# Designs tried in a protein design run: designed miniproteins, single chains, continued (4). Part 9

Each design is a single chain, and the fold is of that chain. pLDDT is the mean over its residues in the fold that is shown.

## One batch from the design tools (miniprotein)

Design m12302
Fold by ESMFold2-Fast:
Structure m12302 (fold): chain A 68 residues (1-68)
Amino acid sequence: SPEFVQKVIDELRKAKTKEEVLQIAKRIMLTLSPEDQIELGRLLAANMDSSVEELKDALISKIEEIYS
Protein backbone atom coordinates (compact mmCIF):
# COMPACT_ATOMS: atom_id res chain seq x y z
CA SER A 1 0.00 0.00 0.00
CA PRO A 2 1.17 3.61 -0.51
CA GLU A 3 0.83 4.19 3.24
CA PHE A 4 3.17 1.27 3.98
CA VAL A 5 5.76 2.56 1.46
CA GLN A 6 5.65 6.11 2.90
CA LYS A 7 6.04 4.76 6.47
CA VAL A 8 9.13 2.76 5.43
CA ILE A 9 10.67 5.77 3.66
CA ASP A 10 10.01 7.96 6.73
CA GLU A 11 11.64 5.33 9.01
CA LEU A 12 14.67 5.15 6.68
CA ARG A 13 15.04 8.96 6.75
CA LYS A 14 14.99 8.91 10.59
CA ALA A 15 17.54 6.05 10.88
CA LYS A 16 20.92 7.09 12.32
CA THR A 17 23.00 3.89 11.86
CA LYS A 18 23.58 1.27 9.17
CA GLU A 19 22.14 -1.34 11.56
CA GLU A 20 18.84 0.59 11.77
CA VAL A 21 18.76 0.94 7.95
CA LEU A 22 19.39 -2.81 7.51
CA GLN A 23 16.61 -3.74 9.98
CA ILE A 24 14.15 -1.55 8.05
CA ALA A 25 15.35 -3.05 4.73
CA LYS A 26 14.82 -6.60 6.09
CA ARG A 27 11.19 -5.76 6.95
CA ILE A 28 10.43 -4.38 3.48
CA MET A 29 12.21 -7.31 1.78
CA LEU A 30 9.64 -9.70 3.30
CA THR A 31 6.91 -7.87 1.29
CA LEU A 32 8.76 -8.00 -2.07
CA SER A 33 8.80 -10.51 -4.93
CA PRO A 34 11.87 -12.81 -5.10
CA GLU A 35 13.20 -10.77 -8.06
CA ASP A 36 12.89 -7.46 -6.16
CA GLN A 37 14.43 -9.07 -3.03
CA ILE A 38 17.51 -10.04 -5.08
CA GLU A 39 17.76 -6.53 -6.56
CA LEU A 40 17.45 -4.85 -3.14
CA GLY A 41 19.99 -7.32 -1.66
CA ARG A 42 22.49 -6.45 -4.41
CA LEU A 43 22.01 -2.73 -3.69
CA LEU A 44 22.66 -3.34 0.04
CA ALA A 45 25.84 -5.32 -0.76
CA ALA A 46 27.07 -2.61 -3.18
CA ASN A 47 26.55 0.09 -0.51
CA MET A 48 28.00 -1.68 2.57
CA ASP A 49 31.09 0.59 2.47
CA SER A 50 29.01 3.71 1.77
CA SER A 51 28.05 6.27 4.42
CA VAL A 52 24.74 5.87 6.29
CA GLU A 53 23.27 8.78 4.29
CA GLU A 54 24.41 7.33 0.93
CA LEU A 55 22.96 3.92 1.86
CA LYS A 56 19.65 5.56 2.92
CA ASP A 57 19.43 7.61 -0.29
CA ALA A 58 20.17 4.55 -2.47
CA LEU A 59 17.54 2.46 -0.63
CA ILE A 60 14.86 5.17 -0.75
CA SER A 61 15.40 5.61 -4.50
CA LYS A 62 15.19 1.84 -5.10
CA ILE A 63 12.05 1.46 -2.95
CA GLU A 64 10.37 4.34 -4.83
CA GLU A 65 11.36 2.67 -8.14
CA ILE A 66 10.01 -0.77 -7.08
CA TYR A 67 6.67 0.67 -5.86
CA SER A 68 6.16 3.18 -8.70
Scores: mean pLDDT 82

Design m12303
Fold by ESMFold2-Fast:
Structure m12303 (fold): chain A 73 residues (1-73)
Amino acid sequence: SSKLERLKETVEELEKALEETKKEIEELKEKLKEASGKEKIKLQIQLDFLEIARESTEFLIEKLKKKIKELEE
């Protein structure tokens, strides 16, 4: 069905976004190793926001994958 096809497309797009977010997190972690003072605080805040975004995206992907399985049954 068109609904099932769109859900699969949405999951694929979210998985791409998740991989980009994971890459940004790793890049920020590397920058944090060399950072000090005010810059370290700014990078820590940015990392915390990206970790929340990662967790939220992973949760949404899991929910959509469960919905896809239900619709395929």
Scores: mean pLDDT 88

Design m12304
Fold by ESMFold2-Fast:
Structure m12304 (fold): chain A 66 residues (1-66)
Amino acid sequence: LEEELKKLEKEAAENPSAEIYTKLGLLYLKMKEYEKAKEYYEKALALDPNNVEAQAGLDKVTELLE
């Protein structure tokens, strides 16, 4: 997780994309960092509003944050 997170953060800094932000959101969700997961899913949707995985992730995180 830590190694994968570091790699994705570097990728996001160099070449931001909805896919990379969605993966970061999912990793933070798995780590129970719900606020960070929400932030990255929102960034993914800002780049691609039709990203089904980011939308589903945001819905799940919002439910968990209440």
Scores: mean pLDDT 82

Design m12305
Fold by ESMFold2-Fast:
Structure m12305 (fold): chain A 88 residues (1-88)
Amino acid sequence: SIKEIAKETLEKIRQLAEKHGDEEAVKVVNEALERIDKATTFEEIKDVLYELMEKLMEVASPELRQEAARIFKETLDKINEIKKKLEE
């Protein structure tokens, strides 16, 4: 499901933040994970992912930002593919 893909993405980013010792990034990812659990629509899930990207660009180290951006792109591509198949 889209929600499962989003959670997997956030868990990967949280692990990267932990490896970099970026406690602030870990905190914002944990907040996003809680919001994903409460999300019920595709739009809500997408909004959480975009808001997390924005927050990470402000608080995370440059290396973590680059790795997170790549993971987010892969996730959004997967979500958009699922949406496209459902709209066919």
Scores: mean pLDDT 80

Design m12306
Fold by ESMFold2-Fast:
Structure m12306 (fold): chain A 96 residues (1-96)
Amino acid sequence: SEIEKYQQRKKEAEEDLKRTGKAFAERTTPDSAKKVEEALKKSPLEAAREIARLAVEEAKNSSPEDIPTFIGLALSAIGSGFEIEESERKIKELLE
C-alpha cells in the first residue's frame, strides 16, 4: 500500500508535467515546442528541466502581461520534476 501511494503520486506528477509541457508548447515557438516534445520522450526529469529553462527564457522576452504565465509554467515544471524524483526515491527505499 505504501509503494502504491508513491507510484500513484509519481503517475500524477508525470501527468501534471505533460499538461504543463502542452500548455507551454501552445504558447511558444515551433522550435521550443519541438524541444519540449523531444524531452518528454526521453525522461520526465529532463523534460521538467527543459520546460523550466525554456519558460524562463520566454518570460525574459515577453511583455509584462505574459511574464506571470511563463514563470507559472516554469514553477509547475520544477514542482512536478521534484515530485517525480522524490516519489521514485521513496519507491526505491521501500523495495530495499
Scores: mean pLDDT 85

Design m12307
Fold by ESMFold2-Fast:
Structure m12307 (fold): chain A 56 residues (1-56)
Amino acid sequence: SEAALYARIARRELEEHRSSLTPEQLALMEELIAALEAGDFEKANELGRQLRKMLE
């Protein structure tokens, strides 16, 4: 359930910033969601930080 919550947050971030995202950023976001769904929180956290930094 926690993984599902984080995936929902990630999808919301994707939707909000979609018009500003590059194909690379979109790919990272999808990989982040996949990691969260798989329960790989360490990888998801790393990918999330990378994506957020790219958007900052």
Scores: mean pLDDT 76

Design m12308
Fold by ESMFold2-Fast:
Structure m12308 (fold): chain A 81 residues (1-81)
Amino acid sequence: ILEIAKKGLEIAKEGVERLEEIEREHPEVAELIRETLEKALELFEKAYEAAKKGDEEKAQEYIEKGLQVLAEAGREIDALL
């Protein structure tokens, strides 16, 4: 579970890096993505910390919440495009 939390954190960080490219073409979509990535990043950071402490149950909860935030943003982006 520690590796899954790390992977989620890496994906969220990569998303932030790519955000600058999206912002030039689709500023409205970029703002939605930014807010969502910030929320997901925070949740995956909490998951990673919980996993480090051996709290697999809390780590799973934070991973699930992070994935839900990403799924909701995906639906909102799909509605805008």
Scores: mean pLDDT 73

Design m12309
Fold by ESMFold2-Fast:
Order: structure tokens, then C-alpha cells, then sequence
Structure m12309 (fold): chain A 97 residues (1-97)
């Protein structure tokens, strides 16, 4: 779970970089994803709500990447949405630990 979250977050960061997001925002996505993965590694396997929150944040981030790829939003806006979703999930998990 934690390793998969880290791998997906890194893939999202690379897709945002390829779409033209600023290097600063791409690094913030990587850091947020790493922090989320670390927290997922600390929650019990039985905590399905924490897993759902983490997966939900990554799915929202992927949707933002697709919106940028189709020109509906800027790559920087997509990166900001990804950071917001990941940080919200991180706060949710921290409150449960």
C-alpha cells in the first residue's frame, strides 16, 4: 500500500512535469506524495477509510493531470490541485494516528 502510493505519486509528478508544470510545483507534489506514503505505512491494514482517502487523493490528482493534458486547466493548476488533494488526505490520516 505505502510503496504503491509512493510509486503513483511519483508517476503523477512526472506526468505534471511532462505537461509543463513548474519544477517548484512538481517537487512539492513529490514531497506531498512521499509524506502521504509514509503515513499510509503507519496505519493498520484494517483501516479501509485511510486507504480510501489516500487512493481518492491520487485519483483526483490523476484527473487533474488529464484535465491539463486536454487543455481544460493549466499544468500548474493541475499540480496545485494534486498538492491540495494529497495534503487533505495527509491531514485526514494524521488525525487517525
Amino acid sequence: SAEEVERLAERIAEQLREAGASEELVERVREAGRELAELVGKVPESDSESSTAAVGALMASLAAVEDARFGEISPDEAAERAIEAIEEARRFLEERL
Scores: mean pLDDT 84

Design m12310
Fold by ESMFold2-Fast:
Structure m12310 (fold): chain A 85 residues (1-85)
Amino acid sequence: MKDKSVENLLELALQYVKAGDLEKARRYVRAAISLETMGKEVPEEALQETVDRVLEVLKKGVENNDPKGAIEEAKKIIKEFAEKV
């Protein structure tokens, strides 16, 4: 299911945030958003803003030791973005 694939990509992004590899984390966040918006024309600026917002959520999840809450919030952001595009 698409939802499980998005969650798996966000879990990988979170692991890279924990490792300090923000470039790989960004790539996995971008992949998750691209999967959710598959078949839609997405403006690059809007995509970058959403990637940055999701990365901030994941970073705060690591800092607050709430990885589950961070992934759920990130999934909500991505779903809301996909519904607006």
Scores: mean pLDDT 83

Design m12311
Fold by ESMFold2-Fast:
Structure m12311 (fold): chain A 90 residues (1-90)
Amino acid sequence: EKYKELKEKARKVVEQALADLERIGASPEDIELVRRALEVVKNFDKASIKELYEAAQDLARAAERSPVGDTLREAAKLIVEAKNEKAKEL
């Protein structure tokens, strides 16, 4: 139950970050990075713990240089929390 809620929240926040970056005309590199993270989060159940960790790290790194950094940091945190809940099932 917690896992399903966190997974859905992570997806929505990553989608919001992507929409905000596209709206402000962010760099193609930043947009592609967030799109890759969204693909991982949309396939959360099939994604490896490593893929989820790397997606969260990429978003956290992008946050340092982004005007939407707070949303990117929130997304990274939610991915880590959902990943930790997924790991408890193993």
Scores: mean pLDDT 84

Design m12312
Fold by ESMFold2-Fast:
Structure m12312 (fold): chain A 97 residues (1-97)
Amino acid sequence: MKLSEEEFEAEVYEALALIYMTLAVKDKNDQSALEAIEKAYELARKAAEISTDPELVARTYRGVAEAARQVAEKSTNPEIAEKFRKLAEELDAEAAA
């Protein structure tokens, strides 16, 4: 019972992270897109803390990494674009652990 409740909570955090990733990719404002990716990362980390499913954790981190790469490509600010690329590399490393 407790483990199934924790897995349900992890899936809720994954779903919320996916919502913020979608908002970030569709956002035309670099600053609010950055805030959305940072929120998605926080939610992915919370899912990782409570989940016993390594596949859920890995796919959530990879999803945020991919969203960060897409925002980097769309960014008109090179400093923000570089920050997103480094964040994507960090997220890919977390997914591989």
Scores: mean pLDDT 79

Design m12313
Fold by ESMFold2-Fast:
Structure m12313 (fold): chain A 64 residues (1-64)
Amino acid sequence: GAEEALEAGEKGAEAAEKGNFEEAEEYVKKAVELGKEDPEAVIAATAAALRAIGAMLQYELAQK
């Protein structure tokens, strides 16, 4: 459900913060796929994906 999509997104954000972009991509993809099963999960998956992208961008900026 929606909670599972959010959890996957949070794990993706954590992986991105640690610089593991390949692992982060897998978690973001899982969150998006889970979002297709429920209307509430769609909103949760979108929020999780945006959060993961934000973490990836912050990590990139910190490296420069």
Scores: mean pLDDT 70

Design m12314
Fold by ESMFold2-Fast:
Structure m12314 (fold): chain A 110 residues (1-110)
Amino acid sequence: SMTVELTPEQLEASELYTRLFNEALTLALHEGLSAEEAARAAAAKAGLSDPRLIRILAADVEAWFTQDEEGWLRRVGEILGIEVPAADEESRLRLYLAVNELVAEALAAQ
């Protein structure tokens, strides 16, 4: 197993994404919103409007309901333009770092 040490900025982005995911999941579970509606609402509440981030967040919420990790990896890879050759630890890490970078960019654009 790989353990990656994040920079303070990467950690902040990761923590923000976790909060966005938990908010979107709560809206989907408790208010009956679709994954896309929940993702859009969570992003809007945080003042974020990047369409890629909203699409990734929606895919993550949908993957939680479907339990389809391979589908999630493929979908997020497509959104970010990153090749995902296998549902392995390397691909998961690559996508995780790319999502954190996108979140940091979205924060800087506020």
Scores: mean pLDDT 81

Design m12315
Fold by ESMFold2-Fast:
Structure m12315 (fold): chain A 100 residues (1-100)
Amino acid sequence: SYIKEGEKNLVQGLLQNAIDNFQKALEEKEDAEAWNLLGRAYRLMGKYEEAKEYFEKAIELDPEYAPAWRNLGKVYERMGKYELAKEYYEKAEELEKKKA
């Protein structure tokens, strides 16, 4: 699958190949996991504004998808927005506790 190929590319540091595969995955089926993975690839490239947009799309599709809230927190932290980062981390922890 495009998701598995993209994840392999992320592990290998092949960020553009990962992006291409995650974009193809979104074309086949739009879901929160694919948007989150695309956001992770852009974050690793240092493209924080694009990463933010993709994590926001993941949350829009699945507001309970804790990984996207946590990853948005990481983006805000790297952008120097520490108060916002804290809020997003707290939301991710809240969602994770609901599944325990």
Scores: mean pLDDT 87

Design m12316
Fold by ESMFold2-Fast:
Parts: sequence; structure tokens; C-alpha cells
Structure m12316 (fold): chain A 91 residues (1-91)
Amino acid sequence: VEKIRELLGKAAEAINAGDSDAAVRYLKELTEEIKKADLSREEIHEIGLQLVALALMVVGAEIDGRLTPEQAEAILKEIHEAMKALDEKEK
């Protein structure tokens, strides 16, 4: 889980910086780490809340003009993929 927390932090920093390419890259890596990890239900819920927080940050960054609408859509797509991978862990 340390790598998942690291990638969540790096994605947040990239979103805040308006670095869409870095944000997409970190979120793709996050999705693969989620798929490989053996996560407790508590960890799944914690990561899920962090992904929701990242989605809100993306919307805020678009409103602030730090991300274009196209960049925001690309990042939100990767957040959705990470959420889907996380949901599969509860099945």
C-alpha cells in the first residue's frame, strides 16, 4: 500500500501543478498497483475516498484554468479506471 499512497500523492501534486501528462501517467500506474495489491476493505474505502478527492481537485483545477477541459477529461477517465479496479477488489 505504500506505493499506492505515493502514487495518490504524486497524482495530486501533478493535478495541482496542471501537469496533465504526469497526472495521467501516475493514475495509470496507480490502477495497475491496485489490480496487483491485496487490499483490506478499510484500505479500499480509504483509497476510494482519495480518488473522489482527486476528482474534485481536477474540477477545481479546470475552473482555475490550470487544466483545459480536454486535460481534465483525460485525468477523470484515469480516476474512473482506478475506481473500477478498486470496485473489483470488493467482489
Scores: mean pLDDT 85

Design m12317
Fold by ESMFold2-Fast:
Structure m12317 (fold): chain A 77 residues (1-77)
Amino acid sequence: NKKLLEEAAKYLDKAAELADNVEEAVKYLEEAARLLGQIPEGKHFANSVLATAELLKKNPEEAKKLALALADAARSM
């Protein structure tokens, strides 16, 4: 579903922008994972996004890079 992938990518971009505000960025990652989990091909992708939310608390710079990469991947599906 292209609409869900585009919406998830938007939330992933927002999480990357707000990486220094961990609590808010995590909310955007959780919403992206929720949207991705609604499509069959998105289940593993959703798990990667949730792992990125956990990484954000330990290494925000690395999590920001992963969120941007995941947003690009979602747009490419």
Scores: mean pLDDT 82

Design m12318
Fold by ESMFold2-Fast:
Structure m12318 (fold): chain A 70 residues (1-70)
Amino acid sequence: SRIEELRARLAEYDERARAAYDAGDLEAAIEALRKAAETARELAELGVEEAAEAAERAEALAEKLRELKE
């Protein structure tokens, strides 16, 4: 289903963001977090309530990392 595909995609972006952050690649981490937030927002629109919190957390973290990069 679309929800299953989006859940898998969200997990991939979350893993990518963590790996990039651990490697010190803030640019890649920010990009992955933004994609995670977009995917989580789509899940929330489809009725996956838990995804709304995930989207907010990913977006907030991306903004904090963006500030650190500047």
Scores: mean pLDDT 85

Design m12319
Fold by ESMFold2-Fast:
Structure m12319 (fold): chain A 64 residues (1-64)
Amino acid sequence: KSEKARELAERAVKEGRPIAASAAGVAAEDPENIEALKAGVEAARKAGDEGSLRLVEELLELFS
């Protein structure tokens, strides 16, 4: 789980998606912190960042 989150964080950084990178980074260090992923989804929706939203939702599915 944490290795997958780290991979997604690196992908988000490479794609220039700071909201997804931040959420994935937290999940990589603390894989039980589902609230950080939910906050990331809400932040991405409010910002209209569909790329970040997709990546954070992928992470949330991994930890659900």
Scores: mean pLDDT 75

Design m12320
Fold by ESMFold2-Fast:
Structure m12320 (fold): chain A 63 residues (1-63)
Amino acid sequence: AAPAADMTAERLRRQLAEIRRAFAAGEISPELAVRMLETLLEEAPDPAVREEIRAALEELRAA
């Protein structure tokens, strides 16, 4: 279980999952999804979360 002090990483991971869900459901455009992921990457101080967001960006751009 993540401690309360790790709220930023947990929030960013939940936002990443929501962006991926919305994109998969066709609720948001690829352009909007990329922009949202780039914004999350700018906000992410944790290297592990940054790698997760970067991997999602690469996956989306390769599609």
Scores: mean pLDDT 76

Design m12321
Fold by ESMFold2-Fast:
Structure m12321 (fold): chain A 60 residues (1-60)
Amino acid sequence: MRELLAENLRETLLELGVSEETAERIAELVRQGKAEEVRRLLEELGLETLAEIVEDLLSK
């Protein structure tokens, strides 16, 4: 589940114009289960709704 979420999120971020380096960094944090860190970075990118969704998925 985490690997699939990380891969899908990375692709979504790239489609939204986020750099490959930043997208991979966020994906790696998802793989590590660092929900708070992922949320913070997504919020910094202005993706607050996506941050909330990803946090919910990592908490299940």
Scores: mean pLDDT 79

Design m12322
Fold by ESMFold2-Fast:
Structure m12322 (fold): chain A 59 residues (1-59)
Amino acid sequence: SAEAEEYYQKGLEAYAKKDYDTAEAYLEKALKIDPNFLEAGIALGVLQIELAVRKSFPD
């Protein structure tokens, strides 16, 4: 849907700015609107793994 696509784009923009918390929130909103949105699901999964790794292995 157009609404899910809008949130997905906002999530990618936040990710590009390294605002990972905002990116996660927007990608979750996209998936709540369209649970079959494969691209949003993949992006959210990758982001959550990256955040978990950063938290577990801080420099």
Scores: mean pLDDT 81

Design m12323
Fold by ESMFold2-Fast:
Structure m12323 (fold): chain A 72 residues (1-72)
Amino acid sequence: MIEELAEAAKRALDAINALKSAGKTDQATEYGKRLQELVEKAIDAISAGNTEEAQRYIDEIRRLADEAEKLA
């Protein structure tokens, strides 16, 4: 689970960095804040033993990465 979270977060971060490189700084900042919130929630869920909730947040991070990649 931690590995899946790390992989999803890295993919999202790479997409956000691509937005920054494309000059889309405002969008990169917005997606960066969303990513930080989702990562925090996923870590909290993992720490609480809520595997199903943690997986939901990991899936949301993957969706955020897909959105950011389409904007780059």
Scores: mean pLDDT 85

Design m12324
Fold by ESMFold2-Fast:
Structure m12324 (fold): chain A 62 residues (1-62)
Amino acid sequence: MEEEEQREKDIEIVREVVDSALASARAARAAGEPGSSAPEINSNLSTLEVGELSNRIIAERA
């Protein structure tokens, strides 16, 4: 029972973090990215991590 409460808390924290990250990403996009000459590999890694987190949260809520 306590684990269920803890899990809900974790999910809420993750949702807040993801929402904040998305808002930050949107703000950065609107302001204009600094320099995107960096290797795409690093960018893709970050995108995959965010995508996986988002997908897990959606699946959990579905």
Scores: mean pLDDT 60

Design m12325
Fold by ESMFold2-Fast:
Structure m12325 (fold): chain A 56 residues (1-56)
Amino acid sequence: MRKAIVGVVDKKGNLLGIEEFNSADELAEKYNISRSTATKKFDDPNPLTNPIVVDV
């Protein structure tokens, strides 16, 4: 099973962490993003490409 490694950044682009997901649905649900956006993160092995932006 292919896993995604996803970067999480704040509104200023500072890296807050890296998280591993087993499915696009899991990623989409956790960060409240669309399934299509989550699927794109599984296609890109670089965790810093299109990271998830959170308000902290």
Scores: mean pLDDT 72

Design m12326
Fold by ESMFold2-Fast:
Structure m12326 (fold): chain A 67 residues (1-67)
Amino acid sequence: DPLEAEILLALGHMYYGLALLMEKRGAPLSEVIELLRKSAELHREAGDEEAAREAEERAEELEEREE
């Protein structure tokens, strides 16, 4: 369903943008990581593997900082 893919892509993009904004404003890293993981899942469901990878890499960087 092309419309479903477009909606998932838009939601993934919104979650990614929110995560970056929250990170910049000093929100808890656990919350930022959760938003990035949600973004990656939505982009993957939409078939955008590049955007999914970008979100996953960002989440992994933050998880390493939180250890």
Scores: mean pLDDT 83

Design m12328
Fold by ESMFold2-Fast:
Structure m12328 (fold): chain A 64 residues (1-64)
Amino acid sequence: LSALELAVIAELMRETGLSREEALAVIEELKRLPTVEEAARYLVERYGLSRRTAEGIAKGILSL
């Protein structure tokens, strides 16, 4: 894993409280979504993240 991938995983874990394994599963699910906007919405609705935080994480994940 690259430093960027590790940073995105760590951020998702901090913001959601998920384990590393759960965070990796979420990343795989988000990569199946067609847009950053839909990925951010998923994070807001399922984990209660702010829109700004969710967009940042979604952009990071979809650029991997």
Scores: mean pLDDT 80

Design m12329
Fold by ESMFold2-Fast:
Structure m12329 (fold): chain A 65 residues (1-65)
Amino acid sequence: KGYTYSEDGTKAYYESDELLIEDAKKLMEALNLKPEDKESLINYFKSVYSNPNVEKAVEEAWKSL
């Protein structure tokens, strides 16, 4: 259930970050992830989205939980 955007995220960069944060939150809640699993989640999103802000988006989602 990924979304699509430009490779560099130029036009939809802000929306992509918002969607990444929301998706990360939902995945964290559904899987009941521990803080030690954060790196695995970051690597997963990097493999799927190719967004340079993946680490920042996951960190924001983590702080919101």
Scores: mean pLDDT 63

Design m12330
Fold by ESMFold2-Fast:
Structure m12330 (fold): chain A 66 residues (1-66)
Amino acid sequence: DAERLYREGLRALALGDYETAARLLEEALKIDPRYADAWGALAAAYRQLGREEEAARYFEKMRELE
């Protein structure tokens, strides 16, 4: 489910595995696109990957839902 994928994504972020984190968080958002925390975590993953424009867009998605 979305919560499990989100938690797995956060673990990947903590381990520095940003590509895996992004994939897991994107899968969580496919299940629950209103999961604001998952958008925020996805923004963090993309920022670490150097994809600043995508990071900014995902952060705005988080803000829209809160």
Scores: mean pLDDT 87

Design m12331
Fold by ESMFold2-Fast:
Structure m12331 (fold): chain A 74 residues (1-74)
Amino acid sequence: SLAEKGEELIKEAEELEKRGEELLKEGREILEEGEKTGDLKLITRGIGLILRGIGLLFQAELLREKGKRLLEEA
């Protein structure tokens, strides 16, 4: 049903949101360590993780909106 598909997409969105938040947290911690130590490799890695985390959060938002629409059509 549309309701079941909507719920599946919302659950997938929640999982992506959690992973995105974890990457943002890890990236911030690594970036802070890199800034503190002057380690350019850590700075680059931290920035990369932050950007990836942002990407997952945007994907989660899109899936959440799609899931919401399917639930409204059910």
Scores: mean pLDDT 89

Design m12332
Fold by ESMFold2-Fast:
Structure m12332 (fold): chain A 65 residues (1-65)
Amino acid sequence: SDSLLQEIEKLEKQIEENRDKLSKSDLEGALSLLEKARELIKQGKLDEAKDVIEQAKETIERGLK
């Protein structure tokens, strides 16, 4: 879905803009989850992709507090 890809792009941009505020582990973890979500979208597994995007959001949120 184009909307899910746009969400991934927004999160990737958020990670890049806050790179100095995220631990290396949280940075790498969030980027890995977003890459997995892109692959799931290519496979048509949209619900699973949404779950992985939410995990990435949670990782970013924890890293920024």
Scores: mean pLDDT 84

Design m12333
Fold by ESMFold2-Fast:
Structure m12333 (fold): chain A 95 residues (1-95)
Amino acid sequence: SMADEIRKRILEVGERLRERLTPEFEKVIQEALNKSLEETEKLVDEFVKRYRKEAEEILDEMGLSERERARFLAVLDTALGMIKAGILEEKRIKE
């Protein structure tokens, strides 16, 4: 059905983003260990900007509607914001 095709596409986007985000996130965490709080924030902001752009490109390639694209990006933005807050809090506690 059309609903099944939409569900399949949604799951595929999530999997592609998870595969890309996980190894790069680990790299950011490892690099942050040797950086100041200010440098860590800049590193995380650059990570967020790059992955936001990659997410937009994946969504554009998959031909999702503007509404579905906006929903995915809003969820991603929220998740990335929470990840940034967590990294900075951990960095603050350890220093």
Scores: mean pLDDT 76

Design m12334
Fold by ESMFold2-Fast:
Structure m12334 (fold): chain A 71 residues (1-71)
Amino acid sequence: MAPPLDFSGDLEAQKAELEALIAKDPTDAYAYANLGLVYRLLGEDEKAREYFQKALEIDPDLEFAREMLAG
């Protein structure tokens, strides 16, 4: 089984950058929500939900994170 190399490389780079953003500012709701999107794209739905939940704890008005948790 061979997922696209370019796609996985881009997701890993985005994940690392978002993790670095969270490390310097753990209250960045957008960084948590974007990391949730990356995990969802990787097929890690449980981790994606955890990060969307964390984003909503920081900013409950974050509509797309709420929609992702509802679906």
Scores: mean pLDDT 74

Design m12335
Fold by ESMFold2-Fast:
Structure m12335 (fold): chain A 63 residues (1-63)
Amino acid sequence: MVGARARVLEDYTATSPDELSLKKGDLVEILGMSPDGERALVKSLETGKVGWVPLSKLEPLGE
């Protein structure tokens, strides 16, 4: 696994085409981080879609 896993802490609705909508309890793979540390690029394990989400909506599960 090249990315860290995280759990979605609360529902999030994408506000732009580069963002991903997520539901509370969804599992995602973290692929990257924005330079400001405010957003993470994630892959949804539920849908396989990739997009940016606020880092504050994610709980990292570690290794």
Scores: mean pLDDT 78

Design m12336
Fold by ESMFold2-Fast:
Structure m12336 (fold): chain A 60 residues (1-60)
Amino acid sequence: MIPLTEEQKKRVVELLRDAGVITDEQAERILKEAKTTEDVARIAGISVEAAQQLVAEADR
């Protein structure tokens, strides 16, 4: 699995916060603990497919 960059994590967190999907604690955990798209999906409580779409959006 390809690890996420710090910039990708930050953008994903911003997108999820803007949508009201995650709490501040979940955002903190994504920034500190998430290494892969699957980790983001698990922490945010979304599907892996949804997390993949967000990472793709964050990369562009």
Scores: mean pLDDT 78

Design m12337
Fold by ESMFold2-Fast:
Structure m12337 (fold): chain A 65 residues (1-65)
Amino acid sequence: AASAATVATAEALVAQALANPANLPSLDTLVAQVAEKTGVSAATAKAAVLQALTKLAKQAVAAAL
């Protein structure tokens, strides 16, 4: 399971990636960055990145309404 700290790191990296639309990384690139920065497995990092993307997408929709 992804820890709160791992999810927070994924959220920060996803937000940073979305701030640079000319250089949007792949999901695999984001997973690798989270895994490297937090020391978790690729599977745990992937779960954290997907949770972060879902949360940020929901927040973006709520902010637009």
Scores: mean pLDDT 75

Design m12338
Fold by ESMFold2-Fast:
Structure m12338 (fold): chain A 75 residues (1-75)
Amino acid sequence: GAMAERQADMDRLTRLSELVAEAVKAGAPTAEAILAYVQERMDLDEDELKEARSIATAVVNGLRHVAELRAQAAA
């Protein structure tokens, strides 16, 4: 039923999010590097690839912004 299909989609999204976090922890420097890490470990459809790219880009931009704020505070 629809609930079982939604649960499977949520499980896949959870795995995708875990792989993005793992790639960042492993030192992936760009959204492209994070995507490559995820794609090597998980076969993504077009919608999942778009979602993964969005998440990876947001994470990289967030980390860069925090680093810039820390650099300004240390000056």
Scores: mean pLDDT 77

Design m12339
Fold by ESMFold2-Fast:
Structure m12339 (fold): chain A 58 residues (1-58)
Amino acid sequence: LEDRIGALLVRGPRSAREIAEALGASVAAVNRHLRRMEAAGRVVRLPDGRYAGAPLPL
């Protein structure tokens, strides 16, 4: 799921709701993964509440 979230965010900033709709997942599951990815520096939360992929490819 995180890899698919990362791929979506590389194409542009998305809200948790938009990611959930695109991936067919629950908003709660997407929010949990986004929080973990943010803590790991893989995504950044924008001031408007959307998330963007951090430019930290392994």
Scores: mean pLDDT 75

